# Designed miniproteins, single chains, continued (3), part 21

Each design is a single chain, and the fold is of that chain. pLDDT is the mean over its residues in the fold that is shown.

## One batch from the design tools (miniprotein)

Design m8703
Fold by ESMFold2-Fast:
Structure m8703 (fold): chain A 60 residues (1-60)
Amino acid sequence: MEKVKKKIEEDKKYFDELLKNASPEMRAEIEKLRPQFKEDYAEVAKAAGNEELAEKIKKE
């Protein structure tokens, strides 16, 4: 579980960095991908038996 949390934090940081440096056009494309990242991590957390973490990721 700790590895998943760390991976989520690192990916979130990377995603924020991409948005910060992106052009307006690229920013729109990156924002489109954000829900996909949330869904993927929530699914992993749920599969690991951590429903609370999955719900938290989706509400983020």
Scores: mean pLDDT 67

Design m8704
Fold by ESMFold2-Fast:
Structure m8704 (fold): chain A 72 residues (1-72)
Amino acid sequence: MIVSKEERYFRQEQTATYPSKEDAEQMAANLKKAAQEGNAAGVEVTVDVTIDEASGGTLHVTIEVRLPADLP
């Protein structure tokens, strides 16, 4: 999103309903792994994941990425 900032900031929220809790847990694990890989590559990445088991497998994800001003 374009704002009066010197640094680039990206935020994405996703909600997805899976047929099962296991599918939601697998996706949560994949997202956390991707965030760790991003941090290892020098990008500041935060991932917050919540699973609503009462709905069978609803996954709520918030992904925040802050890029240094010197990146393209």
Scores: mean pLDDT 68

Design m8705
Fold by ESMFold2-Fast:
Structure m8705 (fold): chain A 100 residues (1-100)
Amino acid sequence: SKLDEIIEEFKKKLKELKEKFLKGEISAEEFAERVKEIADKAIEKAKELSEEDKKKFAIEVKDILLEVEGTLAPHLSKEEQELLIEMIKEIEKKLEELVE
C-alpha cells in the first residue's frame, strides 16, 4: 500500500541516519535536523493518504521515533537527549496537524 511504502522509506532513511550518528559521522544536532527533514517529506507524501491511513501513519511514525530515542538514549548526553525529545515533539505537532 501507499502507506506501507511511505513508512518503509521513512524507516530506511532513519536507520541510515542512526548508523551515521552512532559512527560519529554526524552530531546530535545534525541528526535531529535531518530526522525533521525526512519526517517533513514523509508527512508531505502522507497528505495524499485517506483520513484513516493518515491516522495510522501518525501513530506508526510516532512509535518509530520513540523506539529510536529509546535505542539512542544510552549513547547520549542529557543535553543531546533533550534535543532529540524536542525534535520528536516538533514532529508530533506536525502529525497532529496532518490528522486534524
Scores: mean pLDDT 88

Design m8706
Fold by ESMFold2-Fast:
Structure m8706 (fold): chain A 63 residues (1-63)
Amino acid sequence: MTAEEIREILERHREELLAAGAIDEEQYRVALLLIEGREEEAFRLIAERQGVSEEELEKLKKE
């Protein structure tokens, strides 16, 4: 499955997934950023929402 196909699926099913509570709006945005290869922006958004520090983000990035 290509990144383009995954993005189309997420866009098509966004309302259903949000209504079912399977994902929230932040998780949807993170998924789109990851699909676009914008890992740094995705991790920054996760950190902002979860209250994760820059130090913890760096650990996640380094693994």
Scores: mean pLDDT 67

Design m8707
Fold by ESMFold2-Fast:
Parts: C-alpha cells; sequence; structure tokens
Structure m8707 (fold): chain A 83 residues (1-83)
C-alpha cells in the first residue's frame, strides 16, 4: 500500500516539477496499480487511492492548466496526510 502510494505521488511530483502531462497510457498503468493496491489497503489507504483514481479518470478531459492544478492540489493533500 505505502509503496503504491509513494509511486503514484512520485509520478504526480514529476508532472508538477517538469510542467509536463501524463499520456493516456501512463494514466492507465497508474489506475491498474491503484486497483491492485485497493484490494490490500486499510480504510484510509483505500479512500486515498480511490480519490487518486477519480482524479486520474478526470485528467484526460481537463485542460493542461486544470490538470496540473488538480494534480498539485491532490499531491499536497496526500503529502500532508502521509507526513
Amino acid sequence: VQEALDFILEKYRELVEKEGTLTEEEIEEMEKRMREAVANADPLGKRMILRMADLLERLPSLSDEEAIAAVEEEAKRIHAELA
């Protein structure tokens, strides 16, 4: 669970720091890993993973500016919760 969350957070940080976008293929891979992590997560971990899955599903329909802002906001929330 923690490893999966760390991996996803690292991907979000990479997007934010490089001002880049995730491809649809990368988003699908992240969703796959999140689904696997949900099966073994505690209630808090499951909630966080499901929120990230919802965000990833929305990313392809957002503008680049909206996507970056949404990723930054979610990454900060998860970082604060895990700290």
Scores: mean pLDDT 65

Design m8708
Fold by ESMFold2-Fast:
Structure m8708 (fold): chain A 65 residues (1-65)
Amino acid sequence: SEEEELLERLIELARKLAEKEFEELRENDNLDMSREHLEESIEQGVRMLEVAVTAVVEARELLKK
């Protein structure tokens, strides 16, 4: 479905943006975290985004009925 494809693209974009942001923070010595912790933080953020977007899509489907 179009909504499913958009969700997948949004999740991929979010991961790329988060990774870039964390790399910039590391370069400026603003983030004292291991790569493992950075990856865990990115994955947690992506999961939260996925839940939020799914909830919005489901709500919109209910409104169409």
Scores: mean pLDDT 69

Design m8709
Fold by ESMFold2-Fast:
Parts: sequence; C-alpha cells; structure tokens
Structure m8709 (fold): chain A 80 residues (1-80)
Amino acid sequence: DKIAELEAEAGREKARADQYAANLEKSTKLMKEFEKNKDKYPSVLLTAKYESEIDRTNLVAEQAHRENLQAEADKLKAEE
C-alpha cells in the first residue's frame, strides 16, 4: 500500500532529521566553547560555523521532505 510506504519513508526521514538536529546541538555547544577562545582558535571557529550551516541545511531539507511525504500519506488517507 502506497500509504504504508509513504509513512515508512516519512519515519526514516524523521530519524535522519533527528540525527541532524543532534549534530547541530553538539556543534552549537562546541561553537560556544570556541567563542570563549576566539582569539586562539579563529580557523576552528570558522570551520565549526561552516559545518553547523551544512547540518542546519540538511535538517531543514529532511524536515521538509518528511512533511511532504506525511502530507501525501494524509491526503491518500482522506480519500479513504
């Protein structure tokens, strides 16, 4: 059933989004620590910022894809 397949895929995308969110939380904590020592670690801080933006972009993309899959499943359910 396509509904079951869409819901299963949405579940997998949610798991990936949760992983990216966890990575973002870790990156944010590391950036705060490097900000305390910005004069000592300017290159490391720039790298942390860059990686944080990549993780954020991936999180947004996975969340949007999950929402689209769930919306399609919900639409099919509404049809009956």
Scores: mean pLDDT 73

Design m8710
Fold by ESMFold2-Fast:
Structure m8710 (fold): chain A 61 residues (1-61)
Amino acid sequence: SVEDRIRELEEEFERRKEEFTEEQQKALENLIALAKQYYDQGDLERARLMVDLARHELRRL
């Protein structure tokens, strides 16, 4: 579930990457990387939080 949400987030980010400034792209990449790190550590709650934060940024523009 969390792994699938991270994958879906990565796919959406790749499709929409050109909509974002370089700084916004880096911020989203960092949130996605952090979600993966928490997922790898078994911290599903923090992984979900990072996914939700990245989704919030994507919903802005």
Scores: mean pLDDT 84

Design m8711
Fold by ESMFold2-Fast:
Structure m8711 (fold): chain A 68 residues (1-68)
Amino acid sequence: MKEELKKEVEKLKKEGIIDDATANFIYSLIDDGRLEEAKEIIEAVKKKDFSGLTEVVRRALERDVAER
C-alpha cells in the first residue's frame, strides 16, 4: 500500500496542491511504516481542506518531535 500512497502524494504535488516539504514529510512517514499518519494528511488534502493543511502538517510534526 505504500506505493499507492506515494503515487497519491506525487499527483497532489504535481497538481500544486501540496509543496515539496509536505510531500517529503509524508514520504518519510510512509517509509517509516507510519501509514496511519500519512493517510490522515492525504485525506485532509483530498477533502480539499488545504486552507488548513499548514496547521495539520504543523500538528503532525509536533507529534513526531514529541515521540522522538
Scores: mean pLDDT 69

Design m8712
Fold by ESMFold2-Fast:
Structure m8712 (fold): chain A 99 residues (1-99)
Amino acid sequence: SMVEEAAKRATEKVRELINSNSSKDPALIGRILNEALIAESATFVSKLLGLPFSEVEELLRNNPTLASRVEDIYLRYLAGKMSEEEARKELKRLIEEVK
């Protein structure tokens, strides 16, 4: 269900961002997809660590290296290569390193 919920949220967010922009430019589409991935990653971290979404989203936007590492964990989790507990443990360690 979490994978289905994540897919639905990503689809809805991409739809909203595209509807807010009339351009079909490939570069703009790439930016829209990246914004959706940041928001999904922030939602994932917020849910697993009990942190406010806005705080996590700002942290990821201001730290591209952290965002990339969080995105890797999120995608591994969605692919079934990492359990929720393993993801929580790695995310906690990663966030503590940048505080």
Scores: mean pLDDT 77

Design m8713
Fold by ESMFold2-Fast:
Structure m8713 (fold): chain A 60 residues (1-60)
Amino acid sequence: ASGVMTLDEIEITENGITIKKGDTITKVSDTTIKITKKDGSEVTATLHPELIDTLLSKTE
């Protein structure tokens, strides 16, 4: 595919939650992740397994 891809930060919006560069993502289950933000706050989000796999591959 031809086009410009900007991947400087990882953004995913699910139920109003945005994951940004600098946040830590931890897999809790096949459908659940835990997001630890820069300020130390934690958020749990339920996502499709394919989406979690894609997200983790970019946030290693």
Scores: mean pLDDT 62

Design m8714
Fold by ESMFold2-Fast:
Structure m8714 (fold): chain A 55 residues (1-55)
Amino acid sequence: SDKEREARRRAIELAKSLGYPGIVAGMYGEMAGRLVSQGLSVEEALEIVRKLMLG
């Protein structure tokens, strides 16, 4: 869906901005997309993956 693509894209951009390599950024993107597919909003999914990125 468009929301899943948006969450995936924004999670990848965020991960890259924080210095993660492309493969790890892609993993966070996939995670964010799956969270949206399971009923979370884009913003909720991004908050979850952001917390994981920051430890």
Scores: mean pLDDT 89

Design m8715
Fold by ESMFold2-Fast:
Structure m8715 (fold): chain A 70 residues (1-70)
Amino acid sequence: SDIEAFFKAFDTDGDGVITKEELRAYLLSHFPDSVWTDEQVDEYMKKFDKDGDGKISLAEFKEFLTEKVY
């Protein structure tokens, strides 16, 4: 699915989760003129990481995106 392909673009190591560092790298690549503080990255992590384990699973990622679709 498109969501799974998008998740794999973040998950460069293929470990099945997105880490804070992978999320930060994505944000810096797509918004290079913005200053991404640890606090801002943590706020994005909190929106995706519903388990609070410091990692974003494919299931959590799908839930977040589905919640934002009409």
Scores: mean pLDDT 69

Design m8716
Fold by ESMFold2-Fast:
Structure m8716 (fold): chain A 87 residues (1-87)
Amino acid sequence: SATVEEARARLEEALERARELGLISEEEMKQIVESVRRAMETLSDEATLLVIGSALQELLDLARKKGAPEEFIEELRRLVVEAAALA
């Protein structure tokens, strides 16, 4: 669905920003992207949105733990709330 694809695109943008900030490796980013791709192929849209929301929440928790810029933390918090509202 367009909603799942938009949520995935926003997650991928957040993961790329986290990689640029040194919060995650390129390999960790690829593993998360592959996990979401498998969810999209095997699960319902609602279940896939929960997977995306979970990934965003874990990224938010990591960003907070590693002292990422407040702008990025606020963006991730917003994405988590938006993903939860769609599921």
Scores: mean pLDDT 85

Design m8717
Fold by ESMFold2-Fast:
Structure m8717 (fold): chain A 89 residues (1-89)
Amino acid sequence: MPDAEAVAAVREAVRNGASDEEIEAAARAAGLGPTGIAALKAIRRGDIDTARAYIRELLENGDLASAQLASSLLSEVFGTSEGVEVPVK
């Protein structure tokens, strides 16, 4: 699981509409790979369908931590119905 501080930094960057470079830096600090970074960038752009597609890819690949973070942010930014349900440990 990513550290709470790193996760908080990612949430703040996405909420504030940070640049793709800032989101990438925060996501890397949180331990996210390329697919997780792509999901966060899609959320920042407001591309709900693309964000959902990347979250599903994270789930299929077993990256539950990145999927949880991205789905939580999607729900928070656009409403709970827009998020993808992610299994908890």
Scores: mean pLDDT 75

Design m8718
Fold by ESMFold2-Fast:
Structure m8718 (fold): chain A 74 residues (1-74)
Amino acid sequence: MKARLERRIDEFEKELLEEKKKALERGDKDMVKTYDGLLKSVKGVRELLEAGRVDDAEAMLDLVIGVFNTIKKR
């Protein structure tokens, strides 16, 4: 539960960092800014988890992943 959620957060953060690096290498400033915003949202998910708000952290993570998947479609 908590350990599984922490792994999901870590895996998603790694994917965001890889995509941000690719955008930076392409000189895509708009996408870099977008991924920076998503990374800040992931930090918010970690803060909810640290506050013991596990259900809220999971819901926020699912929302952020949904936004990321929408961006990747475009």
Scores: mean pLDDT 83

Design m8719
Fold by ESMFold2-Fast:
Structure m8719 (fold): chain A 71 residues (1-71)
Amino acid sequence: MIEEVLARAEELARRYGDLLVRQGVLSPAQAQAVVQRAIDLARQLLDRFPDLVDAFRQLLDQEEEILREME
């Protein structure tokens, strides 16, 4: 379902945002704004092109693996 994929994307984006805040690259407010924009864009994209859901899941699986290695 699209909502499941968006929830995973939001969690991943939030984790990246938190990492950048801890490293002093972004303020918490900037990280929150970036996460919100990313989720809004992903929702619009998947609502318009639901055929991309499987490709998006593959991307999330890959990004979650990369983030795990960085942590």
Scores: mean pLDDT 77

Design m8720
Fold by ESMFold2-Fast:
Structure m8720 (fold): chain A 71 residues (1-71)
Amino acid sequence: IEKLMKEINRKQGLDLGKETRKRIAELEERARRQAEAAAGDPAKAQEILAQATREIDRLTMESSRKVESLE
């Protein structure tokens, strides 16, 4: 869980577009709330965070390539 949250935080730390950051924040909040609700089941909580990380990764990759082209 800690490692997955750190990975999400790292992706947010990139210089991304304002809308992409907003979407990532919304996904993180949703995943965090769902993981909190599943706190009694660590495996379920980890699965929720892993799915959120994959979706954030996709959004981050798309935005990072655009930022790179703007240099």
Scores: mean pLDDT 68

Design m8721
Fold by ESMFold2-Fast:
Structure m8721 (fold): chain A 82 residues (1-82)
Amino acid sequence: SIDEKLEELKKALEEGNYEKAYKLLLEIGKEISKLLEEGKYEEALEIAKRAVEIIESFPEALKDENIEILLLRFKHAIELLS
């Protein structure tokens, strides 16, 4: 489930496993895209906001270029849907 992926993301970031965090963010991004294609904008926005909140809770992760790029993509999705 998406809730399990968000919890796994938090744990991966906490342990500094940025490779796992990146893969989880790609999977979360795919779920957001699917919800957008289905017209479920409120659900997509909620998930994007939760992912951003989790990433920004781990400032050290923002030094990883791949995580920073995905953070920016989630923030752009939030801006587009707001």
Scores: mean pLDDT 88

Design m8722
Fold by ESMFold2-Fast:
Structure m8722 (fold): chain A 106 residues (1-106)
Amino acid sequence: SPAYQQGLEAFKQGNYKEAIKYFSEAIKENSSDPRAVAHATLMKSDALAELGEVKKAAELAREAVRTMVALNPDDEIMRAMLLMRAGIYKSAGYDELYEVIREEVE
């Protein structure tokens, strides 16, 4: 998705509000592809967390992780990567994001 790539670029530049806009466009463009929607939703969650919108970030992370786990329930590598990501959030003080990802991965 062109919007997803623009979102990643904005995120790398620290322009989290612009990243959210592009990831929201990517979700809309890929509405028939649950995997693409989940990945864009997870990146949108990261951008929201960087802006301090922790509760919104947690809601989107729950949605994205639940979809990813449902699509590949036996993907232990994906589960390990999601838990590593959750650990980073916990270290940053985003305990709600950590718990949401942990609950959906287990």
Scores: mean pLDDT 85

Design m8723
Fold by ESMFold2-Fast:
Parts: sequence; C-alpha cells; structure tokens
Structure m8723 (fold): chain A 80 residues (1-80)
Amino acid sequence: SPLDRAAEALAALTGVPVDEAREAIEKGNGQATPEDMAELLRKAGAGDLEAARQITAALNGSDEPVATVEGLAQAAEGMA
C-alpha cells in the first residue's frame, strides 16, 4: 500500500523503525499524506531541501528523537 511503501522508504532514509515511521506519517499534522511522503523522498534525493525539511517535520511529531535536516539531506544525496 502507499502507506507501507512510504513508511519503509522513510525508515530506510532516517534509520527509524518502520512502525515508528508509519506512525509519523499517519500523525503528520496535515503536512504530508503517505503518497506525498514518497514524492518528498524522491524530491529530497534530487537535492530539494524543502522536501527534506517536510519529512523531518513529520517525524518531529513523535516523542522519539528524529533525524536532523542535515542527516536527511545527506541520506537523500546518497540515494541520488
């Protein structure tokens, strides 16, 4: 499903467990849907720092430590 795919991609990018990534996407304060998260990951891989910040903002909705913008941008560059 789009949610599962987005959660797996986000978990791979950030090192967060898939279950926590799924919760972050679902809680995402109206900033991104599961489908939008997949698109944001592609854009971040192309060097779109705004996309990386939006992914980080979704994760910051959880009680767990989250990846920094720098960490997400570096991971996205590695995917490109």
Scores: mean pLDDT 57

Design m8724
Fold by ESMFold2-Fast:
Structure m8724 (fold): chain A 97 residues (1-97)
Amino acid sequence: SMEELRERVIEEAAKNPNFTIPLEEAIKLIKEESPKELSEEVLEKIAEALDVDKDGKVSLLEMLYIYETGELLKSLSEEVQEIVKEAIAKALEKIVS
């Protein structure tokens, strides 16, 4: 469930506050978990949203924030935003499994 996913992500982040995933790996997981093929332009916008500090690393809390709020994805259509949010949720479930 979405509530269980949120709790697992927060617990994992609390146990490992310095845990990050390389941006390339996060994008790969999102692409693999997407129910529809994402264009390169959409993938670029997802990368920008996940890596705002430009360090090439993504925290679990950053992924959760984008999933819950849709912030930084507002330039995408509402349909694409929902696809991306579903892909991020599935990627998070795999990471915290």
Scores: mean pLDDT 80

Design m8725
Fold by ESMFold2-Fast:
Structure m8725 (fold): chain A 61 residues (1-61)
Amino acid sequence: SALGRLNRRRAVEANRLYYVEGLTQQEVGDRLGVSRSTVSKLIAGVRDGTIVLRQGDAPAV
């Protein structure tokens, strides 16, 4: 779905900014134009598998 694609793209970017660039959840939210709570949900969604990333969406690690 369109919402699923949007959430996946936001989750990829949020995880990159948080884990690779070392930003806080608040700073990630400021960069993406979303609340800190939304960032927390995006990060948790990837962790628990609610948001599924494709091979091309994430680093090859």
Scores: mean pLDDT 70

Design m8726
Fold by ESMFold2-Fast:
Structure m8726 (fold): chain A 60 residues (1-60)
Amino acid sequence: SELEELRAAVEAQDVDRVVEILKKNPAFAKEFLDLLQTVPVSAEFVRRVVEALGGEVDVS
């Protein structure tokens, strides 16, 4: 069920929802990566998700 929610969020490119699901279910990181291979998403979407999960970002 949560995997279906993750897929829907990725298809909608909903950064906030994807981040919330992944923070609650860290094991879903692999499923998220698998979805990125099948669902056409922008690089900006992926970057925003990584930033929100605590990745370092250079603003300049």
Scores: mean pLDDT 76

Design m8727
Fold by ESMFold2-Fast:
Structure m8727 (fold): chain A 88 residues (1-88)
Amino acid sequence: MKDLQEAIKLFKESIKALKEGDYEEAIKKFSKGKALYVKSLGFKDKAKETYEDTEKRYKELVEQGKVDVLLREARANLGAAENELERR
């Protein structure tokens, strides 16, 4: 529960940072949130890999000017995490 609630908070903070143009903070918040979300689903051994893969991918997306893709995925992960919390 705690990891899932923290993931939701981090996804919301990432979306806010994206809207403010703070892409470095947005990537950091989202990567941490996604790792905690995966951990909350019982995949604790994948949390570190998820953090590293997410940070790398999102840095590449920002460098390519694809901030819209990052925003869409942040919103999708927020929705998935909120749905998971509602089911518990």
Scores: mean pLDDT 82

Design m8728
Fold by ESMFold2-Fast:
Structure m8728 (fold): chain A 65 residues (1-65)
Amino acid sequence: SAAEIRAKAEELARELLGLSPVEARAVAAEIARHIATDAEGVLAGLERTYGREPARRIIEEVLAL
């Protein structure tokens, strides 16, 4: 569900990206909004901002739900 995707993405954004709770929630909401229709675009956006390794880890964990 979108709620499970948001929860997992928020947790990983805090853990792997070192984001504040507010920033992590915003990133998680953006992932949840687009992941089902454009997973590659979401991954590319995260890689540009945060780097390849953490971006890939977040998307892999979210897609495994």
Scores: mean pLDDT 85

Design m8729
Fold by ESMFold2-Fast:
Structure m8729 (fold): chain A 74 residues (1-74)
Amino acid sequence: SLSELLKEILEKNNKIAKEIGRILRRIGDVIDELLAKHKDEKDIKKLAELMAPELEKLSKELVEELKKLEEEEK
């Protein structure tokens, strides 16, 4: 029925919204940790170079989390 279809859509949307929120909070937390770790660096180019390896690691972790989310949704 249409009612059951709407319930499924709302449940999927709520799950997706919660997972996106979780991922965004994780990104924010990691960025905050990196900024705190390198708080004494005033040169933005040097700061970017210092943060790059940890941001690359975060990117790889987020790709894996997104793959898991896609697999759970299928």
Scores: mean pLDDT 72

Design m8730
Fold by ESMFold2-Fast:
Structure m8730 (fold): chain A 94 residues (1-94)
Amino acid sequence: SKMEKDRAIFNLISATTEEIPAKVKEAVAAGLTKEELLELVPYLAASASEEYNEALAKALKALGIPEEVIRKRIELGKNLEIDVLELLEEILSK
């Protein structure tokens, strides 16, 4: 259901690095597809530690997603964080 998917997404966002494998498995059990998980990766990675992003990549690779695809999605998230910080600096300088 949508509520179960939304809860699984929230649990993944709030997960510690150690919890990520279990929370990714719960997200799949809640009906999240590999494509939906990949779509979420940039948003998860944008504010995350390197350790979180490594655990996320490992968990997604265990689902059979190619590592190159996962790494590109993580990189997009890191770039998004930088772009947002640059935008905020421009706004605050006015």
Scores: mean pLDDT 80

Design m8731
Fold by ESMFold2-Fast:
Order: sequence, then C-alpha cells, then structure tokens
Structure m8731 (fold): chain A 57 residues (1-57)
Amino acid sequence: DEAYELAKETIRESLEKGYSPGQALMLAVDELLKRFPELSVSEASEIALRALKEILK
C-alpha cells in the first residue's frame, strides 16, 4: 500500500502548506502518477480521494 501512504503524506504536507483540500488532492494524484507510472489517472484519483477522506474525518 505504498501508493496510499504516499498520497496521505502528500496531502498532509500540502494542507500544512496552506493548500485547499482540492489542491492537495490534485498534488497527490500528480505525485502518484510520477512515482507509480503503472497507475491510471482513475486509479490514482481513487487512492488520493480515499487518503483525503481519511485525513479530513
């Protein structure tokens, strides 16, 4: 679950820097596609959205 942990880290760092949740989500998707080029945009988006929901609850 390395992709999920990367998404959580990217979202937490982005929110700490003052980015909105939507901006944090976009940054996490971009980072996932860079580190895991085998992922589709849909798969990366699902992973990042799950991480965002977990962080915001």
Scores: mean pLDDT 84

Design m8732
Fold by ESMFold2-Fast:
Structure m8732 (fold): chain A 89 residues (1-89)
Amino acid sequence: SKLKEEVLKTIDEIKEMLEKAGVTSLLPTLDRIEELVSKEEDEEVLERVLEELKELKELVKEFVENPSASKYTALALKLIGLELDLELS
């Protein structure tokens, strides 16, 4: 679906931002989320995931501009939450 393509594109944009910043520790979790999204057929779930990924993208911008342990923790928790939501869907 077009929605799934937009979700996957947003994940790729986040991955590129993290790779350019040298922050590779979160990439395996994003790879797992991408795998789960590729298998997801519920458009309501995909819409919620897209909104959460947009929020994540803003958190990544904030982290890249001014890194801190608290910002990293916020990113990691958001990713874990996304992975769990997709696993339970």
Scores: mean pLDDT 86

Design m8733
Fold by ESMFold2-Fast:
Structure m8733 (fold): chain A 97 residues (1-97)
Amino acid sequence: SLREVAEAAYDAMTAAGRAALAGIPLSQVTEEQRQAYLAAMRDAVAAVLREHGFDEETARKIADAIVELYETELSKRNLSREEVIDRIAKAIEEVLK
């Protein structure tokens, strides 16, 4: 289901983001560290999507949309893990229309 794909994408994204930051708070990162953080999240999401049968172009398009949604909206709200996953699943559905 798209929800299972969204859950895998979210878990991979957050793990990659944490690894890229190496314990540095996001509010204290340099521009270079922030770029590495975003790139790591995009790459992790695209890899999960490819494993679930999406082609490279579609996987990158969805990964860009998910990371932008997370960085600009979802990370700024006090949402539960389940609420974030639901919003990501809906974003995947919108790209596939």
Scores: mean pLDDT 85

Design m8734
Fold by ESMFold2-Fast:
Structure m8734 (fold): chain A 90 residues (1-90)
Amino acid sequence: DELKKLIEELLEKFGDESEEVKKLLEEAGKSEDIKKITELLVEAGRAIEDKEKRREFFRFVAENSPVPEMRLAAEIELGMLLIEEGVAKL
């Protein structure tokens, strides 16, 4: 229920970024498999072209997901964004 709430909030906040993001979030909402939901959320975040909105997406998941493994996956994606920004300045 808490996980379904998270996915509904993600759809409300980020579902309008693209049709692909919306479809990935809707598929996550239909799944009962925590690993599959985590994979779909990571794919949805990566599909957000705007890097600031992508950061907001993963920050929201890291702060609000009831699943520790899902929060960790979001934090890893945030770390990867920081590394990409650092490399781009070299």
Scores: mean pLDDT 83

Design m8735
Fold by ESMFold2-Fast:
Structure m8735 (fold): chain A 73 residues (1-73)
Amino acid sequence: MSEREELVQMTLRAAKAILDGDAEKAKELIDEMVERFQPSPEAREHFEKAKEYAEKGDAEKAIQHLARATRLV
């Protein structure tokens, strides 16, 4: 699987965890994405916001920030 395909698959898994209300799993997956892909500071900010909103139960904002972070990788 290419690095881009891995990023897409991890993003889909993180999004599923957010939609399932599993904030712990969502945060774990997002942290793995940051470690694996070493994103820019701007992308990291959006990954941090995605974790924050997932923890708050705001799935819509969590997914918006996750999608933005993924586009910036």
Scores: mean pLDDT 85

Design m8736
Fold by ESMFold2-Fast:
Structure m8736 (fold): chain A 91 residues (1-91)
Amino acid sequence: MKEELARRAKELLLEAAKAVEAGDLDTADRKAREAAELARQGGVPEARVDQLLADIRALLDMVAAGKVSPEQGAEALRRAAEELEALTLAA
C-alpha cells in the first residue's frame, strides 16, 4: 500500500510539472495538493507535507510573476516528485 501511495503521489507531481509547462498553474496547484494528501495517507508527517506544499505554492507564485520560467518550475516539481516518493516510502 505505501509503495502504491508513493508512486501515485510522484505521478501527480509529474502531472503538475506538465501543467506548469502548459501554463496551467491552477491544475499544477490542484495536482500538488492531491499528491500531498496521498503522502499524508502514507504516513508522512503533517508538518513535512505542509512545508512541501508551501514550497510548491511559492514556486508557482514565482512562475506566475515571471521570476522563474515554466521550464525551471517544472524541473523543480520533478525533483519534488522524487523527494515526495522517497519520503512516502520511508514513512
Scores: mean pLDDT 86

Design m8737
Fold by ESMFold2-Fast:
Structure m8737 (fold): chain A 57 residues (1-57)
Amino acid sequence: MDEELALLSRAAAELEAALAETDDLQKAIGMAVDRLVAEGVPRARAERAVRLVLQIS
């Protein structure tokens, strides 16, 4: 997979994990973004990746 597809897959996995921990979508989004940032993804890129996952799914 290219780098962008890998990031989207990671964002989807982090969002799914966050949603398993909370029923609050906004909290889940924040948790997924924070986890991607902890993995070394710049916050703006992490926010965009999570947003794209939500639009596609």
Scores: mean pLDDT 79

Design m8738
Fold by ESMFold2-Fast:
Structure m8738 (fold): chain A 80 residues (1-80)
Amino acid sequence: MDAIEELTRRAVEAGRRGDLRRWAVLYTAAMILGISEGDYAGISELHRRAGELAEALGDLDSAARLYALAKKYAEKARKE
């Protein structure tokens, strides 16, 4: 829980600053950790926050895709 949440927080902060390279690295690390631990709730939150960031940056197509992934992983977390 805490590790993926910390990676998510750092990724979003990097993205807000326009540090797209650091954003990509931290997002990838959060995804790998979430998948390896079966933390689908954490993966859902990662994608929800990424969607909010994309929306704030005007990338509505990416935001829609990220929100859809957040919903998918939230449903998976509820069933498992």
Scores: mean pLDDT 83

Design m8739
Fold by ESMFold2-Fast:
Structure m8739 (fold): chain A 58 residues (1-58)
Amino acid sequence: SLEELEERLKRAEEVIKKTNDLMKEIQSRIDEAKKYNPNLTPEERAELAREFLREKLS
């Protein structure tokens, strides 16, 4: 029904907002890591983000 679709959209918007907040926090951590290792690779950044999300969402 349309009501079910609206509820699903609302939940999706909440997830997107939460994800954006997490992405900002991840970026801050990457920026801190770059102060100690300016040669931080994209793969290393992805691993840091993945570990952070695992810890935060577990």
Scores: mean pLDDT 80

